# Ledger of designs, part 85: designed miniproteins, single chains

Each design is a single chain, and the fold is of that chain. pLDDT is the mean over its residues in the fold that is shown.

## One batch from the design tools (miniprotein)

Design m3155
Fold by ESMFold2-Fast:
Structure m3155 (fold): chain A 64 residues (1-64)
Amino acid sequence: YEKRIEELEEKIKENPNDAKLWTELGQLYYQLGEYEKAKEYFEKALEIDPNNEKAKYLLELIEE
């Protein structure tokens, strides 16, 4: 997971307005049990793309 997180962070630096990358980063933190960080990243994805279905779905799973 650490190497994959670094790869996503590098891609986000290049493409900070790509909601998909923020959603993928949030999903990795969700897999690690870091729900607060996952929530923050899903919220960032939704700021960029309010209709991102995957980010909405995963955020609802955390909030339940």
Scores: mean pLDDT 80

Design m3156
Fold by ESMFold2-Fast:
Structure m3156 (fold): chain A 73 residues (1-73)
Amino acid sequence: SMEESVIKAKLTVLLSAAYFELEVYEETGDEEKKKEAEKLLKEAEELIKKHPNLVSKSMIEQLEELKKRLKEL
């Protein structure tokens, strides 16, 4: 449905923004960028929890992968 497409689009934007902040962190070492990425990932997690049947499992996996990257950095 259109509503599902909008939710997926929002989730994609949140995850891509988090990934971008992480890339900036890798280049600059700015710990604020790491924290911003973590905040964006938590927002994505809340969106997934609010709509558990509207998002793909691959989106959940992407969230978990980015969270692990932050922990390892």
Scores: mean pLDDT 82

Design m3157
Fold by ESMFold2-Fast:
Structure m3157 (fold): chain A 61 residues (1-61)
Amino acid sequence: MLSKEEIEERVLKIGAELRAANPSLTDEQLVEILTSLLVKEYGIPREEAEELARRVVERLK
């Protein structure tokens, strides 16, 4: 459906919105939320999803 580049951009936006709405979310909590979203909604293997989620969270610092 979406390219990996488009998925990364969309997840970055979602991560930023989640952090703005919930300032108490830790980086670890965001990684888990985004990993679960990538696996559930986009069908990305968990190992690859965790890598992408960590990359996104690092960019939100």
Scores: mean pLDDT 81

Design m3158
Fold by ESMFold2-Fast:
Structure m3158 (fold): chain A 82 residues (1-82)
Amino acid sequence: AMREAAELLEQAVKLLEALYKQGTPLDDIKARAIGAVRTAARLAGQEELGERYVEKINQAKSPEDVIKAVREAAEELRRLAE
């Protein structure tokens, strides 16, 4: 579960980077990132962790900050899996 959740977010980072390169609006990138984080957090049984990163994504002012937050969430879930 935890490793699968980390992998899901690692894949989400790749998708978000592709959307950013395509010129996707920040709000759409945020919506996709929030959906991925919540799905991964539920899969990992880490809903509180998920909501912390959702808040960070909501506060992000750039696509780069959104992608960084999702990457950090993936890294935290990866560490918890070890």
Scores: mean pLDDT 87

Design m3159
Fold by ESMFold2-Fast:
Structure m3159 (fold): chain A 77 residues (1-77)
Amino acid sequence: MADELLKKGKEYEKEGKYDEAARWYFQAGVEYMLAGDPEKAAEAFENAAKAYRNSGDTVKADLAERASQAAREIAKA
């Protein structure tokens, strides 16, 4: 369930494991999209982008940011 993936992201972030946190957040975003909740997906992708930036992975951070923007557009349609 997407909420459990989001919780794992927060746990890894608290441990300072930003790359792992970002992967869990990104997966949560994907699962929220599949569940029909693009607004929560956008929030999860934003958290993934922030975590990837903290880990130094700017390419994955940009990808996650774009995924968040796309999810927000879907949420407003």
Scores: mean pLDDT 86

Design m3160
Fold by ESMFold2-Fast:
Parts: sequence; structure tokens; C-alpha cells
Structure m3160 (fold): chain A 57 residues (1-57)
Amino acid sequence: DKVEELVKKGEEYRKKGDYVKAALLYFRASEEADKNGDEEKAKEYYEKGVEAARKGY
């Protein structure tokens, strides 16, 4: 599943301290979840992206 792959990569970059890449991957996962009609997951991953972006900037 594309959404799961993007989330796993985002988590990996977050663990490495690369918050900018983590944020981009979470935002991509949010967009893919939205396209699949999964509004709850889209919101969850968007919020994770925002949190990662705050740490990276």
C-alpha cells in the first residue's frame, strides 16, 4: 500500500532526525489517503507532517 510505504519512510527519516524529509513524506501520505477517501488517515498524517515540519524549521 502506497500510504503505508510513505508513512514508514517518514517514520524512518524522523528517527534519523531528518524532520524535513519526514514532513514531506507524511504530507504525501496524507494526499494519498485523501485520494483513497480515507479522511481520518489524511488528517492524521497531515498533523504528523506539521509536527515534523515544526522541528525541521
Scores: mean pLDDT 83

Design m3161
Fold by ESMFold2-Fast:
Structure m3161 (fold): chain A 64 residues (1-64)
Amino acid sequence: SPLQKRIEQLEEELKLVKEQKKEFEEYAKKNPDADPAVVAATKAILDAAISFLEELIKRLKEEL
């Protein structure tokens, strides 16, 4: 179904965002001179994106 395909696409997007968060956390550890406000803001954006995608996927699965 189109809905099932959309859920699969969102699950793949979620995996990619989680990988981006991991890579960014590794980058931040290797670059201690990075602006701490920018680092904190970037982490917050990634966490918000993960939470949004997880909630959206759950809601769409309830419609199946």
Scores: mean pLDDT 88

Design m3162
Fold by ESMFold2-Fast:
Order: C-alpha cells, then sequence, then structure tokens
Structure m3162 (fold): chain A 87 residues (1-87)
C-alpha cells in the first residue's frame, strides 16, 4: 500500500509518532490522492484519534505529547476533508 497513513505502534514514543504523522502529511501534500484514497485516509485518521482519546482517558488525562498528537490528527482530518470537498 503506497498511501502514507498514520500507523499506531505502541512501541513508538509520542515524539516518533508525531514525526511519522508529520512525514505522512508532507507526503500527502506532495502527491495527489484519489477521492477514494482521501475518504479511506479520513477513516484511518478518525480511528487513530479515537485511539488517542481512549489512551488519554486511561492515563487519567491528556499529556502535552498526546495533546500535540491530537492537534496534528485534527489538522490532518481538516486538510483531508477540505481536499475531498475540492474534488
Amino acid sequence: MELPAPVFDPTLTPEEQIARLRAARAAWDAHPLTKEQVEELILQLEAYKLYLRDQAAAAGGVTPEMQRLLELVDEAIEEARKRLEEM
């Protein structure tokens, strides 16, 4: 699969997850995606966001690193939805 998407890996640090998401977003911006790929990307990002919120709740609150990840995921979802609307 060539579509760069954020992948949850519990062995990665929050900093590594942030770096991976940033790299993925840069790749999506550099390469045109089909409508179907953008729709799939939104679903994957929303699933990742739900996972992050569940982890934050289990940890007794949102850490600064978790907050940064949630912000980046929200930005990625907004950009993907805007791209889909422009298609």
Scores: mean pLDDT 72

Design m3163
Fold by ESMFold2-Fast:
Structure m3163 (fold): chain A 108 residues (1-108)
Amino acid sequence: SEEERRERMIALLEGVTAGLQTLARDVGRRAGVPEAEIEAFLARVEEITREAIEAIRAGEDPREVIDRMYARLVALVEEAPWSPEARETLLAALRQVHRHLLERADRL
């Protein structure tokens, strides 16, 4: 059912959020980013992904929500005053996550 598909997508997004937070913290620390800036970045990641989960719960199309979330996360990384190498690592991870989420949405 569409409800079961929605619940599975929400669970997948929650897992992705945790993974992205772990990666961003690791990448930020290795790049010498101040802890306060890392935590501010993580708070923005949490906000963007929470809004995506709420949109799916509200009955929005998962594919459209995933595309919108991806665009917002890419913009967040591109605007971050982090090293080019740190940004490229995060952007590569986001591209992989986006592809994976769309493939899973198509199979649900």
Scores: mean pLDDT 87

Design m3164
Fold by ESMFold2-Fast:
Structure m3164 (fold): chain A 98 residues (1-98)
Amino acid sequence: MLEEAVRHFREAAEEFEKAIELSTNPKAQELFRKAVEHARKAAEAARNGDIDKALEHVSQALDYALKARELASPEAQKEIDRAIRHLGRAVELLKKAK
C-alpha cells in the first residue's frame, strides 16, 4: 500500500514537471516547482513510514497546484488535473495504511 502511494506521488511530480514545460507564466512555473518539491517530499515521508508528514506535504502540494492552475494554459491544466488525481489516490492509500 505505501509503495503504491509512493508511486502515485512520483507520477504526480512528473505531471507537475510536464505542466512547467507547457507553461510560459513564470509565477505558474514557480508554484509548480513548489508542488513538485512537496510531492517528492510526500513520497520520501511515505517511504519512511511517516504518514502524517506525507499527508502534510501532499496538502501543501495541492495548495500550490491549485494556485498554479488558475494561471495555467489549458494544456498545463490537463497535466495538473492528472497530478491532482494521483495525489488524491495517494492520500486514500495513506489513510488506510498503518
Scores: mean pLDDT 84

Design m3165
Fold by ESMFold2-Fast:
Structure m3165 (fold): chain A 55 residues (1-55)
Amino acid sequence: MKEEKIKELEKKINALKQLIDKYKGSTDPFTQKAIEVAKKMIEEYKKKIEELKKS
């Protein structure tokens, strides 16, 4: 079901937001790259949710 997939994606977005908030003050280059990747993943998941809602 589309609804189940959307809920899974929303949970992943929430987990990534929590991770970003936890580490947003870090100046470690590895952590900064991980935050950048997490932000990109959130954007991709949001796009997938929009596509699922339209389909």
Scores: mean pLDDT 81

Design m3167
Fold by ESMFold2-Fast:
Structure m3167 (fold): chain A 92 residues (1-92)
Amino acid sequence: MTIEEKIEELEEKLKELEKEDPELAEVIRLTIEGLKAAKEGDMEKMREYYLEADTLIGVLQLKAAVLKDEELLEKAVEAEELLKEAKKIAES
């Protein structure tokens, strides 16, 4: 999968999430920005966006645990997996 294909996939997911879960949508948006930075060769900006996304995922996981929100926990895990996949594609 190319960086461009992954950006397109994540942009579709972002459109669905911004209506249902704005907090999770922000994680996906930051992941997209990281991939765009990687495509431009700006690895420093890529790392900054990915750190921001990872921090938000941690906040969502904590919120899910405190609220005992299984649905939010599942979404946070999905976001973490997406960020991990994006990092692998950017490093290729």
Scores: mean pLDDT 81

Design m3168
Fold by ESMFold2-Fast:
Structure m3168 (fold): chain A 74 residues (1-74)
Amino acid sequence: SAEEEEVARRFAEAQRLIEEGRLEEALRLLLEVAERTSDPALRARALAGAAGAARLLGRDEEAERLLAEARALA
């Protein structure tokens, strides 16, 4: 579907943003992907990625919460 294609594109964009060191933008986009996707596997991957970006930004409490959410989906 168009929504599934859009969510997949946004996830790929977030990975590129991480590679570029654009961590705030990557975090926001990964949280958007996690909220929009109906695929639990993609949601888990997006939340784990968001936790990593949050950790690198020094947002330890947010990173721990996001990682716990990702683990609950595994």
Scores: mean pLDDT 88

Design m3169
Fold by ESMFold2-Fast:
Structure m3169 (fold): chain A 55 residues (1-55)
Amino acid sequence: SEGMERFHEYLDELAEKVPEERELLEEIKAKDKLTEEDYDKVIEIGGKVALEEAS
């Protein structure tokens, strides 16, 4: 689906910006069903990247 494709692209972008989290992001990307914990982790990483890039 379009939404899932965009989400996977977002995870790839995050992995490029936070290489230490790449393995976790790839694991989340490979999941058929995401948990609340998976979403919380992506939000946390995305928020960290956004704060660093906003300066």
Scores: mean pLDDT 79

Design m3170
Fold by ESMFold2-Fast:
Structure m3170 (fold): chain A 61 residues (1-61)
Amino acid sequence: MGRYRVEVEDFGPGRGRVRLIDTASGEVVAEREFDRPDLTPSQYTAAVVGEVLRMVAEVEL
C-alpha cells in the first residue's frame, strides 16, 4: 500500500491539472486535466475533488 500526494496545478478559470504522486517513488501514478470554464469556482472545485477521489480509489485496487 502506497501513500499518495495530490498536486493541483491551476491554468486559469475552470482549467487545471490534478496529479496523484506515489510519495515513496516520487512517480506520477495518475493524471487528469480539466477544461470547464463554464463552471463556477465552487462547481469546478467539486468536480476536481470528485475526480481525485475516483483516481485514489482506482490506484488502491
Scores: mean pLDDT 75

Design m3171
Fold by ESMFold2-Fast:
Parts: sequence; C-alpha cells; structure tokens
Structure m3171 (fold): chain A 73 residues (1-73)
Amino acid sequence: SSEKKAEELFRKAIEAAEAGDLETARKLAVEAVLLVEDPRKQAALLTAVALYLIGLGAGETALAVVNEVNAAL
C-alpha cells in the first residue's frame, strides 16, 4: 500500500539524516509525504519529518522538505 511504502521511505529518510546525508534524507522525506493519500495523515507526517530534522540541527533541510511538498500539492 502507499501507506506502507511511505513508512519505508520515511524510515530510510531518517537513516540518511542520522548518517549526515541530508540530500538523500530530503528526497526520501518528500517522496514519503507525497505518497500519503489522507491529507490529515500527510500533514502529520510532514510535521513529524520537519520536527525530526530540526532536532538534528538540519533546519534548512526541514524547510526544503516543507517547501517541496507544498509546491507539489
């Protein structure tokens, strides 16, 4: 399902971010959020991704994810 694929991509995005690969993390996070079909769940995942990246000190990457998701909607 798209939800399971989104969860897998989100997990990979977190792994990339923790490894310092912020470009891969951004790409995977955007793809994960856009795969979520329920708008409320999509917003919740986007918020979780952004907060996690901010917590890692990757605020610019968090902003890029939010901007790219909003541009695609």
Scores: mean pLDDT 85

Design m3172
Fold by ESMFold2-Fast:
Structure m3172 (fold): chain A 67 residues (1-67)
Amino acid sequence: SEELYKKALEEAQKELPRFVENKDLAGLRRIEALLESILENSTDPELQKKAQELLDKVRKAIEELEK
């Protein structure tokens, strides 16, 4: 459901700063998997754009933690 994906995106965006601050790699990987699933299953261009933008931020955070 697009509505459920929208809600999941909003929650992930809210949680991202906390996972970054806590260096929670497992939490970041969980958000990454969720966003990849949204991109694979959604056909809504607006939702895809928001998911991609958040995924880019999550992947950057993971990269910074692995350096």
Scores: mean pLDDT 83

Design m3173
Fold by ESMFold2-Fast:
Structure m3173 (fold): chain A 60 residues (1-60)
Amino acid sequence: KELEEEVIKKLMEEAGLSEEQARAIVHFHGPENITDEFIKSLKKVVELARADSAALAAAR
């Protein structure tokens, strides 16, 4: 229970996910399977997606 809450908090803080998104990821993968490397990779993906969205909006 505490592990699940801690992982949700890390996903929200590190990857910039909403609580609902973090909970969905924890539910699909299980809290024990979400590593620091996974969270770091997800943060990079979110940052790239935000940068690409901004670039596409500016190109319109």
Scores: mean pLDDT 74

Design m3174
Fold by ESMFold2-Fast:
Structure m3174 (fold): chain A 63 residues (1-63)
Amino acid sequence: MKKIILVRSDDKKKAEEVAKEISKKLGVEFEPIITKLSSEEAMKLALKLMLEEGAEVYMVDVR
């Protein structure tokens, strides 16, 4: 099963670092997707990824 971490952030570098830290803490390899979408649009993207790719999606907001 494909595991995706969907990170909402204005800072790509910070978002990439947070995604790596979460992967290390959970012991799971995530495919990181960084986006500036609203929470509502990001949720729609997560649902699409789950339905089309059978992915497990974890959403994180990074300020």
Scores: mean pLDDT 80

Design m3175
Fold by ESMFold2-Fast:
Structure m3175 (fold): chain A 108 residues (1-108)
Amino acid sequence: TEDFEQLNKIRLVISEALVEIREVLLADPGAVEEVNAIWDKMLEEVAKLLKEMGLSDEKIEEIIARFRALFAEALPRMQAATSREELLAIGEELLDAQMRVLIKVIKE
């Protein structure tokens, strides 16, 4: 059973959070607490959407843990970025990685 509508909602939630993170870091590269708060809020929204899709708590926890790991890897790179274009590229890479995780875990 494929739920493309919910996957598109999740993609939009992640995309909106990444745009907000980019604007925060462009204003203040040291705003790590604000950026982490945006990311945590996004993870809560994603978890709700995954629960609505009927995913098990175990699968949701796996997705959220992997999303946290991906962000922890990307954050130092985003803080070191010197342009909007670099931040956009890192954000697109992160979004693609998260969507690959999501599809893989849902398919399992």
Scores: mean pLDDT 87

Design m3176
Fold by ESMFold2-Fast:
Structure m3176 (fold): chain A 60 residues (1-60)
Amino acid sequence: DELRKLGEGLKKLGELYAKAGKYEEAAKYYRKAAELFKKAGDEEAAKEAEEKAKEYEKKA
């Protein structure tokens, strides 16, 4: 599924921003990844990405 692959790519970007201390950007990319995982029907991946987005939103 192309949507799931794109979601994984955005999740990787969020991870890189988080490691750089850019938590606002990290949360943004994890939110976008969660949206794509939901469209792909992967609810587990969507929940994981959404949890990561919430964690980084608290740090931003």
Scores: mean pLDDT 83

Design m3177
Fold by ESMFold2-Fast:
Parts: sequence; C-alpha cells; structure tokens
Structure m3177 (fold): chain A 80 residues (1-80)
Amino acid sequence: APLPGSTTDNEKFAEGVRKQVEAAFAAKGRSLTEEERRILDIAVEKLKTATLDEQGRILHLAARAIREGKTPEEVEKELA
C-alpha cells in the first residue's frame, strides 16, 4: 500500500530507481555514460525530497533526457 511520502520512503524509492537503471544498462552490456550518470544522480537526489505527485514528473524528465541525449544542466533546470 502506498504510504504518505516520507524522506525514508523517498530515499528507498530513489535508490531503487538508481539500481534499476544501472541494472538495465548492465543487462545491455554497457555502463551509463558520464552525462547519463549525472542525469540519474540529479533525478535520484530530487526523488529523495519529492512529493508523490513530483515523483512521476522527475522520472519522466530524467528518462526523456537520457533517451533524447539532453545535458545534465537541462535536467537540473527542469527539476528546479
């Protein structure tokens, strides 16, 4: 059952997202690029303090940025 967003729950969710993305890249036989890793780090940090409504937006923006080859700076600006 979804609990109200707490720092601890958000931290677990954020680290889960990091591990899932890293595992997905490893399964394809590659590591994240320096830019992709920075985008992931920005998203994970934002997820740690995000409300439930913000989590979907953060994940969408980060996934889109990695898919479209956006810069970490663009992701940081969009998530500010």
Scores: mean pLDDT 75

Design m3178
Fold by ESMFold2-Fast:
Structure m3178 (fold): chain A 58 residues (1-58)
Amino acid sequence: SAEELFEEIKKRLIEEGFSEEIANQAAFYGVMKMVFEGLTRDEAIEEAKKLAELLSKN
């Protein structure tokens, strides 16, 4: 489900050292891309990770 994917992405990003705020924003973004743009689970995870990295550097 979208909720399960959100929690999984958030967990992964926190484990990688991103803040809870960044992980939450990036996980939401990845899930929204899956729901509205038809991305696969793996593509949604990758998009979330890219956003988390951008938010951490900028």
Scores: mean pLDDT 85

Design m3179
Fold by ESMFold2-Fast:
Structure m3179 (fold): chain A 59 residues (1-59)
Amino acid sequence: IQEAADLFKQGKYEEALELAEEAAKSEDPLTAKLALRLMGDVLRAQGKEEEAERAYREA
């Protein structure tokens, strides 16, 4: 999940989303929750507010 966060900070939103989506499939609830929150942050940065809110609600 740290790698996805680093990609987000670099403005690589598509790559950040791919890694965050992978981490969201983790059986570790904490990792999955953090990944969903990161997906929300990336989607919001892209102007996709409805998709971002959905990701935050799933976290």
Scores: mean pLDDT 77

Design m3180
Fold by ESMFold2-Fast:
Structure m3180 (fold): chain A 59 residues (1-59)
Amino acid sequence: MAELEVGEEGIAKNKVTGEEYKYKVKEIDGEEVVEFTNLKTGEKVLVSKEVAEKYAEKI
């Protein structure tokens, strides 16, 4: 995955599970995090940029 910028939004696929997510890059308490919203369930998770860049693929 290409490097992510704060405020970036899009759709990504989990490389391991194949599930699709809406992503949004946020800054919380000085840390850059990525919010993923599962397109099937609507569940939200926050992960570090490093984890997002390793396991997610932009669609």
Scores: mean pLDDT 77

Design m3182
Fold by ESMFold2-Fast:
Structure m3182 (fold): chain A 76 residues (1-76)
Amino acid sequence: MEELKQRAERILKSAKEGLEKYKDNPEAVKKFEEAIKYVQEALESLNKGDVEKAQELLDKARKLLIEGYNIAKKSK
């Protein structure tokens, strides 16, 4: 439970940093915003005791975070 909350907090922090750093890249921004939404849903699932759903949502959030950073590093 605590480990999943720490994972959620790390993904959330990275996604927020991505939004600030790459705000000029709308495709990257969209991925970071989606990652934040999945992290929020994962935290709600953890509060309800749904650990399996929380893990799935955090996996989706992490994938979106990685995609966002990959998009952000592309030259125009």
Scores: mean pLDDT 81

Design m3183
Fold by ESMFold2-Fast:
Structure m3183 (fold): chain A 70 residues (1-70)
Amino acid sequence: SAEERRRELVERFRERVLPLLEEYKKVEEDYRAGKISKEEYEKKIEEIKKKIKEIVEEFEREEAEILAAA
């Protein structure tokens, strides 16, 4: 069913996003602790944001396809 496909999509989304959110928190903690430079912080945060954006855009596209089929 479309609802089951959507639930599976949400689960895959969570599995992909959670490690990136954990990485984001670690990068923020490392920066606050003075373990990384501002340049390294900004670069790592931008890389994480880009990955999250790609996952969100893929999720939104797949969700729209599932909803259109319902």
Scores: mean pLDDT 85

Design m3184
Fold by ESMFold2-Fast:
Structure m3184 (fold): chain A 58 residues (1-58)
Amino acid sequence: VEELVKKAEEAIENKDYETFAKKVQELTEKGAVEEAVELSKKLGEKENQKGDEEDLRK
C-alpha cells in the first residue's frame, strides 16, 4: 500500500494523471479506499499550488 501511495504521489508531481488513476484504482482494489481518497485531495491541493507557481513565473 505504501508503495502505491508513493507512486501515486510521484504521478501527481509529474502530472501523469493516467498513472495516478491506475494507482488509485489499485489502492481501491486492495481495499485501501481511505488512502485513495486522501491522494485525490492531495492532487487537488498540488494542482492549485502548481497553478499559482506557473502564474507567478508566467
Scores: mean pLDDT 70

Design m3185
Fold by ESMFold2-Fast:
Structure m3185 (fold): chain A 72 residues (1-72)
Amino acid sequence: DSQRQLDRLLRNSNPQQQRSINGLRGLARSRGIDPNELVLAMYGLRTGDQSLIDLSSDQSIQLARDLLQRSQ
């Protein structure tokens, strides 16, 4: 149900958040990771349900890189 949760996240996101989410999905695909799982993990990992507003795209990408580095 990661796809369903991602669809809900995208529907409730403003255009800037949607661009950040799409950027993370691109990063996940380049590293062979499920893009939906990475996005949900990133947004959940920071502040749970309140994470979307405070998470800039640069911070999201940096945290995603750190997460990917740990998984390698």
Scores: mean pLDDT 62

Design m3186
Fold by ESMFold2-Fast:
Structure m3186 (fold): chain A 86 residues (1-86)
Amino acid sequence: SEEIEREALVAMATLTVSVAALAAEKEGNEEDAELLREALERATEAALRGDYEEAVRILEEAAKRVKDPEASELLRRAAELLRRAK
């Protein structure tokens, strides 16, 4: 069903950003860790409101601001998952 697919995509996107934030923290990248946690919180709140366009925008803006290219790639992957959730 569309609902199950949407929930799975949102969960995968949330997990992806969470993993990126944890990796940044473990590596001592405090600026990236803070940006990733803020993006996760704001994007999750937007998705819970059904505002997937805003959630995608938040993650794409964060991808431009993080310093680690791997974190940027994970944020772009999460944004793509949320685009499919619409």
Scores: mean pLDDT 86

Design m3187
Fold by ESMFold2-Fast:
Structure m3187 (fold): chain A 90 residues (1-90)
Amino acid sequence: MEEAEKLINEGRIAYSRGDYEKAIELFEKAIKLDPNNADAYTLLGEVYLKLGEYEKAIEYFKKAISLDPNNPRARHLLEEAEQKLKEKEA
């Protein structure tokens, strides 16, 4: 859907500018319009990973993988988030 893609593009721009709160809002709006968009869940997970909210990032990456099991980016980012969580607990 063009509207969801537009929100994703605006969210990516907000993320690149360090406006993580706006990026989250825009990606959440995209998910509301298209709940099966695996890329939107991956991007939302990336924002939470950047914020150090590793458990939340893991949940979103798992959701992205459940929608698209062959998504190598979401799988790689899930491994990164799990490693960072382990390092934080070490």
Scores: mean pLDDT 85

Design m3188
Fold by ESMFold2-Fast:
Structure m3188 (fold): chain A 62 residues (1-62)
Amino acid sequence: SMAEAERELAEAQARRDELFSKLNELVKTSDETDPEALQKIVDAALEAMKATVDELIARRRL
């Protein structure tokens, strides 16, 4: 149902926001001030999120 899909979307958005909050906290408490190193941390987080999305898509195919 549409209500189910909307709930799942809201849940995914909440998880995304929580991950971004944790990432921001890690960056803020990090002693790393090199923009290049910070970009690598962000890229790694984005890659992990992409892997999670791919897993969800694969699960829906079953």
Scores: mean pLDDT 68

Design m3189
Fold by ESMFold2-Fast:
Structure m3189 (fold): chain A 64 residues (1-64)
Amino acid sequence: SMKEKIEELELKKLILETMLLGTETMLERIKKSNGPQELIDANEEAARLLKEKIEEIEKEIEEL
């Protein structure tokens, strides 16, 4: 049903938002510790991709 699809998408969004929070927290810690630029770049790319996927899911929910 449409309700079940919305609930599944909302759960997927919650998981991705949790992953994003973890990624952004780690990125802040790496930057404060003056960590390797390659690690900073990799985590910034991961955060960008997670944000894009969250926006995609939000759009899918709005179109239902």
Scores: mean pLDDT 89

Design m3190
Fold by ESMFold2-Fast:
Structure m3190 (fold): chain A 74 residues (1-74)
Amino acid sequence: KESLKQKLLEKIGEIIALIGEIFDLRKELEKLKKEEDTEENREKIKEIEKKIEELEKKIKELLEEIKKLSEEIK
């Protein structure tokens, strides 16, 4: 019971960390969109958007794992 709770908490912690990273990246993205429309800034925007997509994918995978663990606990 405690072992399953520990695994659940670890995955929840990973999701919280990833959400924090996405929040920081979205903040940087909004800042860049307000700056001069340069090719360098456009490239940085694309890189940030790609990172956000990768992090969102990881969150979805972790949520599926949490759902499975939650079903085992209950």
Scores: mean pLDDT 80

Design m3191
Fold by ESMFold2-Fast:
Order: structure tokens, then sequence, then C-alpha cells
Structure m3191 (fold): chain A 117 residues (1-117)
């Protein structure tokens, strides 16, 4: 993805993640995942921030998209993205959904290990 488009997707994901509408939260989750999949550290940090907001959604698919975005941000080379992923991963790791909880725990372990170096 174009880094500029990835940053825009991340910014939109953060804004839309504040919505209580499930359809808007799904769109936010998809945008966050797209931003997290980019090579832009800024986009990955924004994706992790959006993921933190979405990780508490009552919609399982929204929490799953959030957890996947958080995991990608935790695996980035950006300290800002790793730090944002650490905070968001703590929320995802407490999810009632087993797959989301597993992804959150993995992201938390990766972010903690990377920040310790």
Amino acid sequence: MDPALAVLAGRLAVILSQSNDPAVQLLAGLLALAAAASTSGEARALAAGAGGGLASSPVPLVQLLAARAILLAARSDSPAAIGAALVAAEIAAKSPFPEVRALGREALAIAEARLAK
C-alpha cells in the first residue's frame, strides 16, 4: 500500500473507532488492518491506536480485526507502533473470544520483548 494512503486509512480508522455503530466499527477494523499491513510506522501506530478502541467492541469480527492490526503493529520496526501495540494488546489479551485473546497475548509478548531491547 502507498504509505500516504496507509496513513490516511489509519487516521480514518482512529476517527471511526469512536463510533458505537457496528457497521462503522467493521469499516474502522478493516481500515486499521490495511494501515497495519503497510510499511509505514506512522500508519502502524495509528492502526494500533484504532485497534485499542475496537478491542472492546461487542462484535467478534471487529475484535478479531483489531487484534490482527495490533499484532502487525507489534511486529513493526517503529517504536511508536510497538508502544501503541503494547497498550492495545493488553485490552485484546482480556477478550472473551479465544482467537482474539490468543492474538492479543502474542502481540503483548512480542511488543514487551522488542521494547526490552
Scores: mean pLDDT 85

Design m3192
Fold by ESMFold2-Fast:
Structure m3192 (fold): chain A 70 residues (1-70)
Amino acid sequence: MEEELRELREQGERMVAHAEKYGPEVKELAERYVELVLKAFESEGEEREKLLKEAEKVAREIEELLRKAA
């Protein structure tokens, strides 16, 4: 669990660093996405599902901003 959480955090840090190249708005959404995924990993049951759905919404917002930037 600790090791898996560390890997997720490292992946998240890389994702945020990559998102920064597209601007502060995308970076903030990437940070929010990572935070939600990490919280979902530490949660169980219905709360985990709610956090994952929230993360999915943020991911869609990132995708939309990237499409507009292209």
Scores: mean pLDDT 78

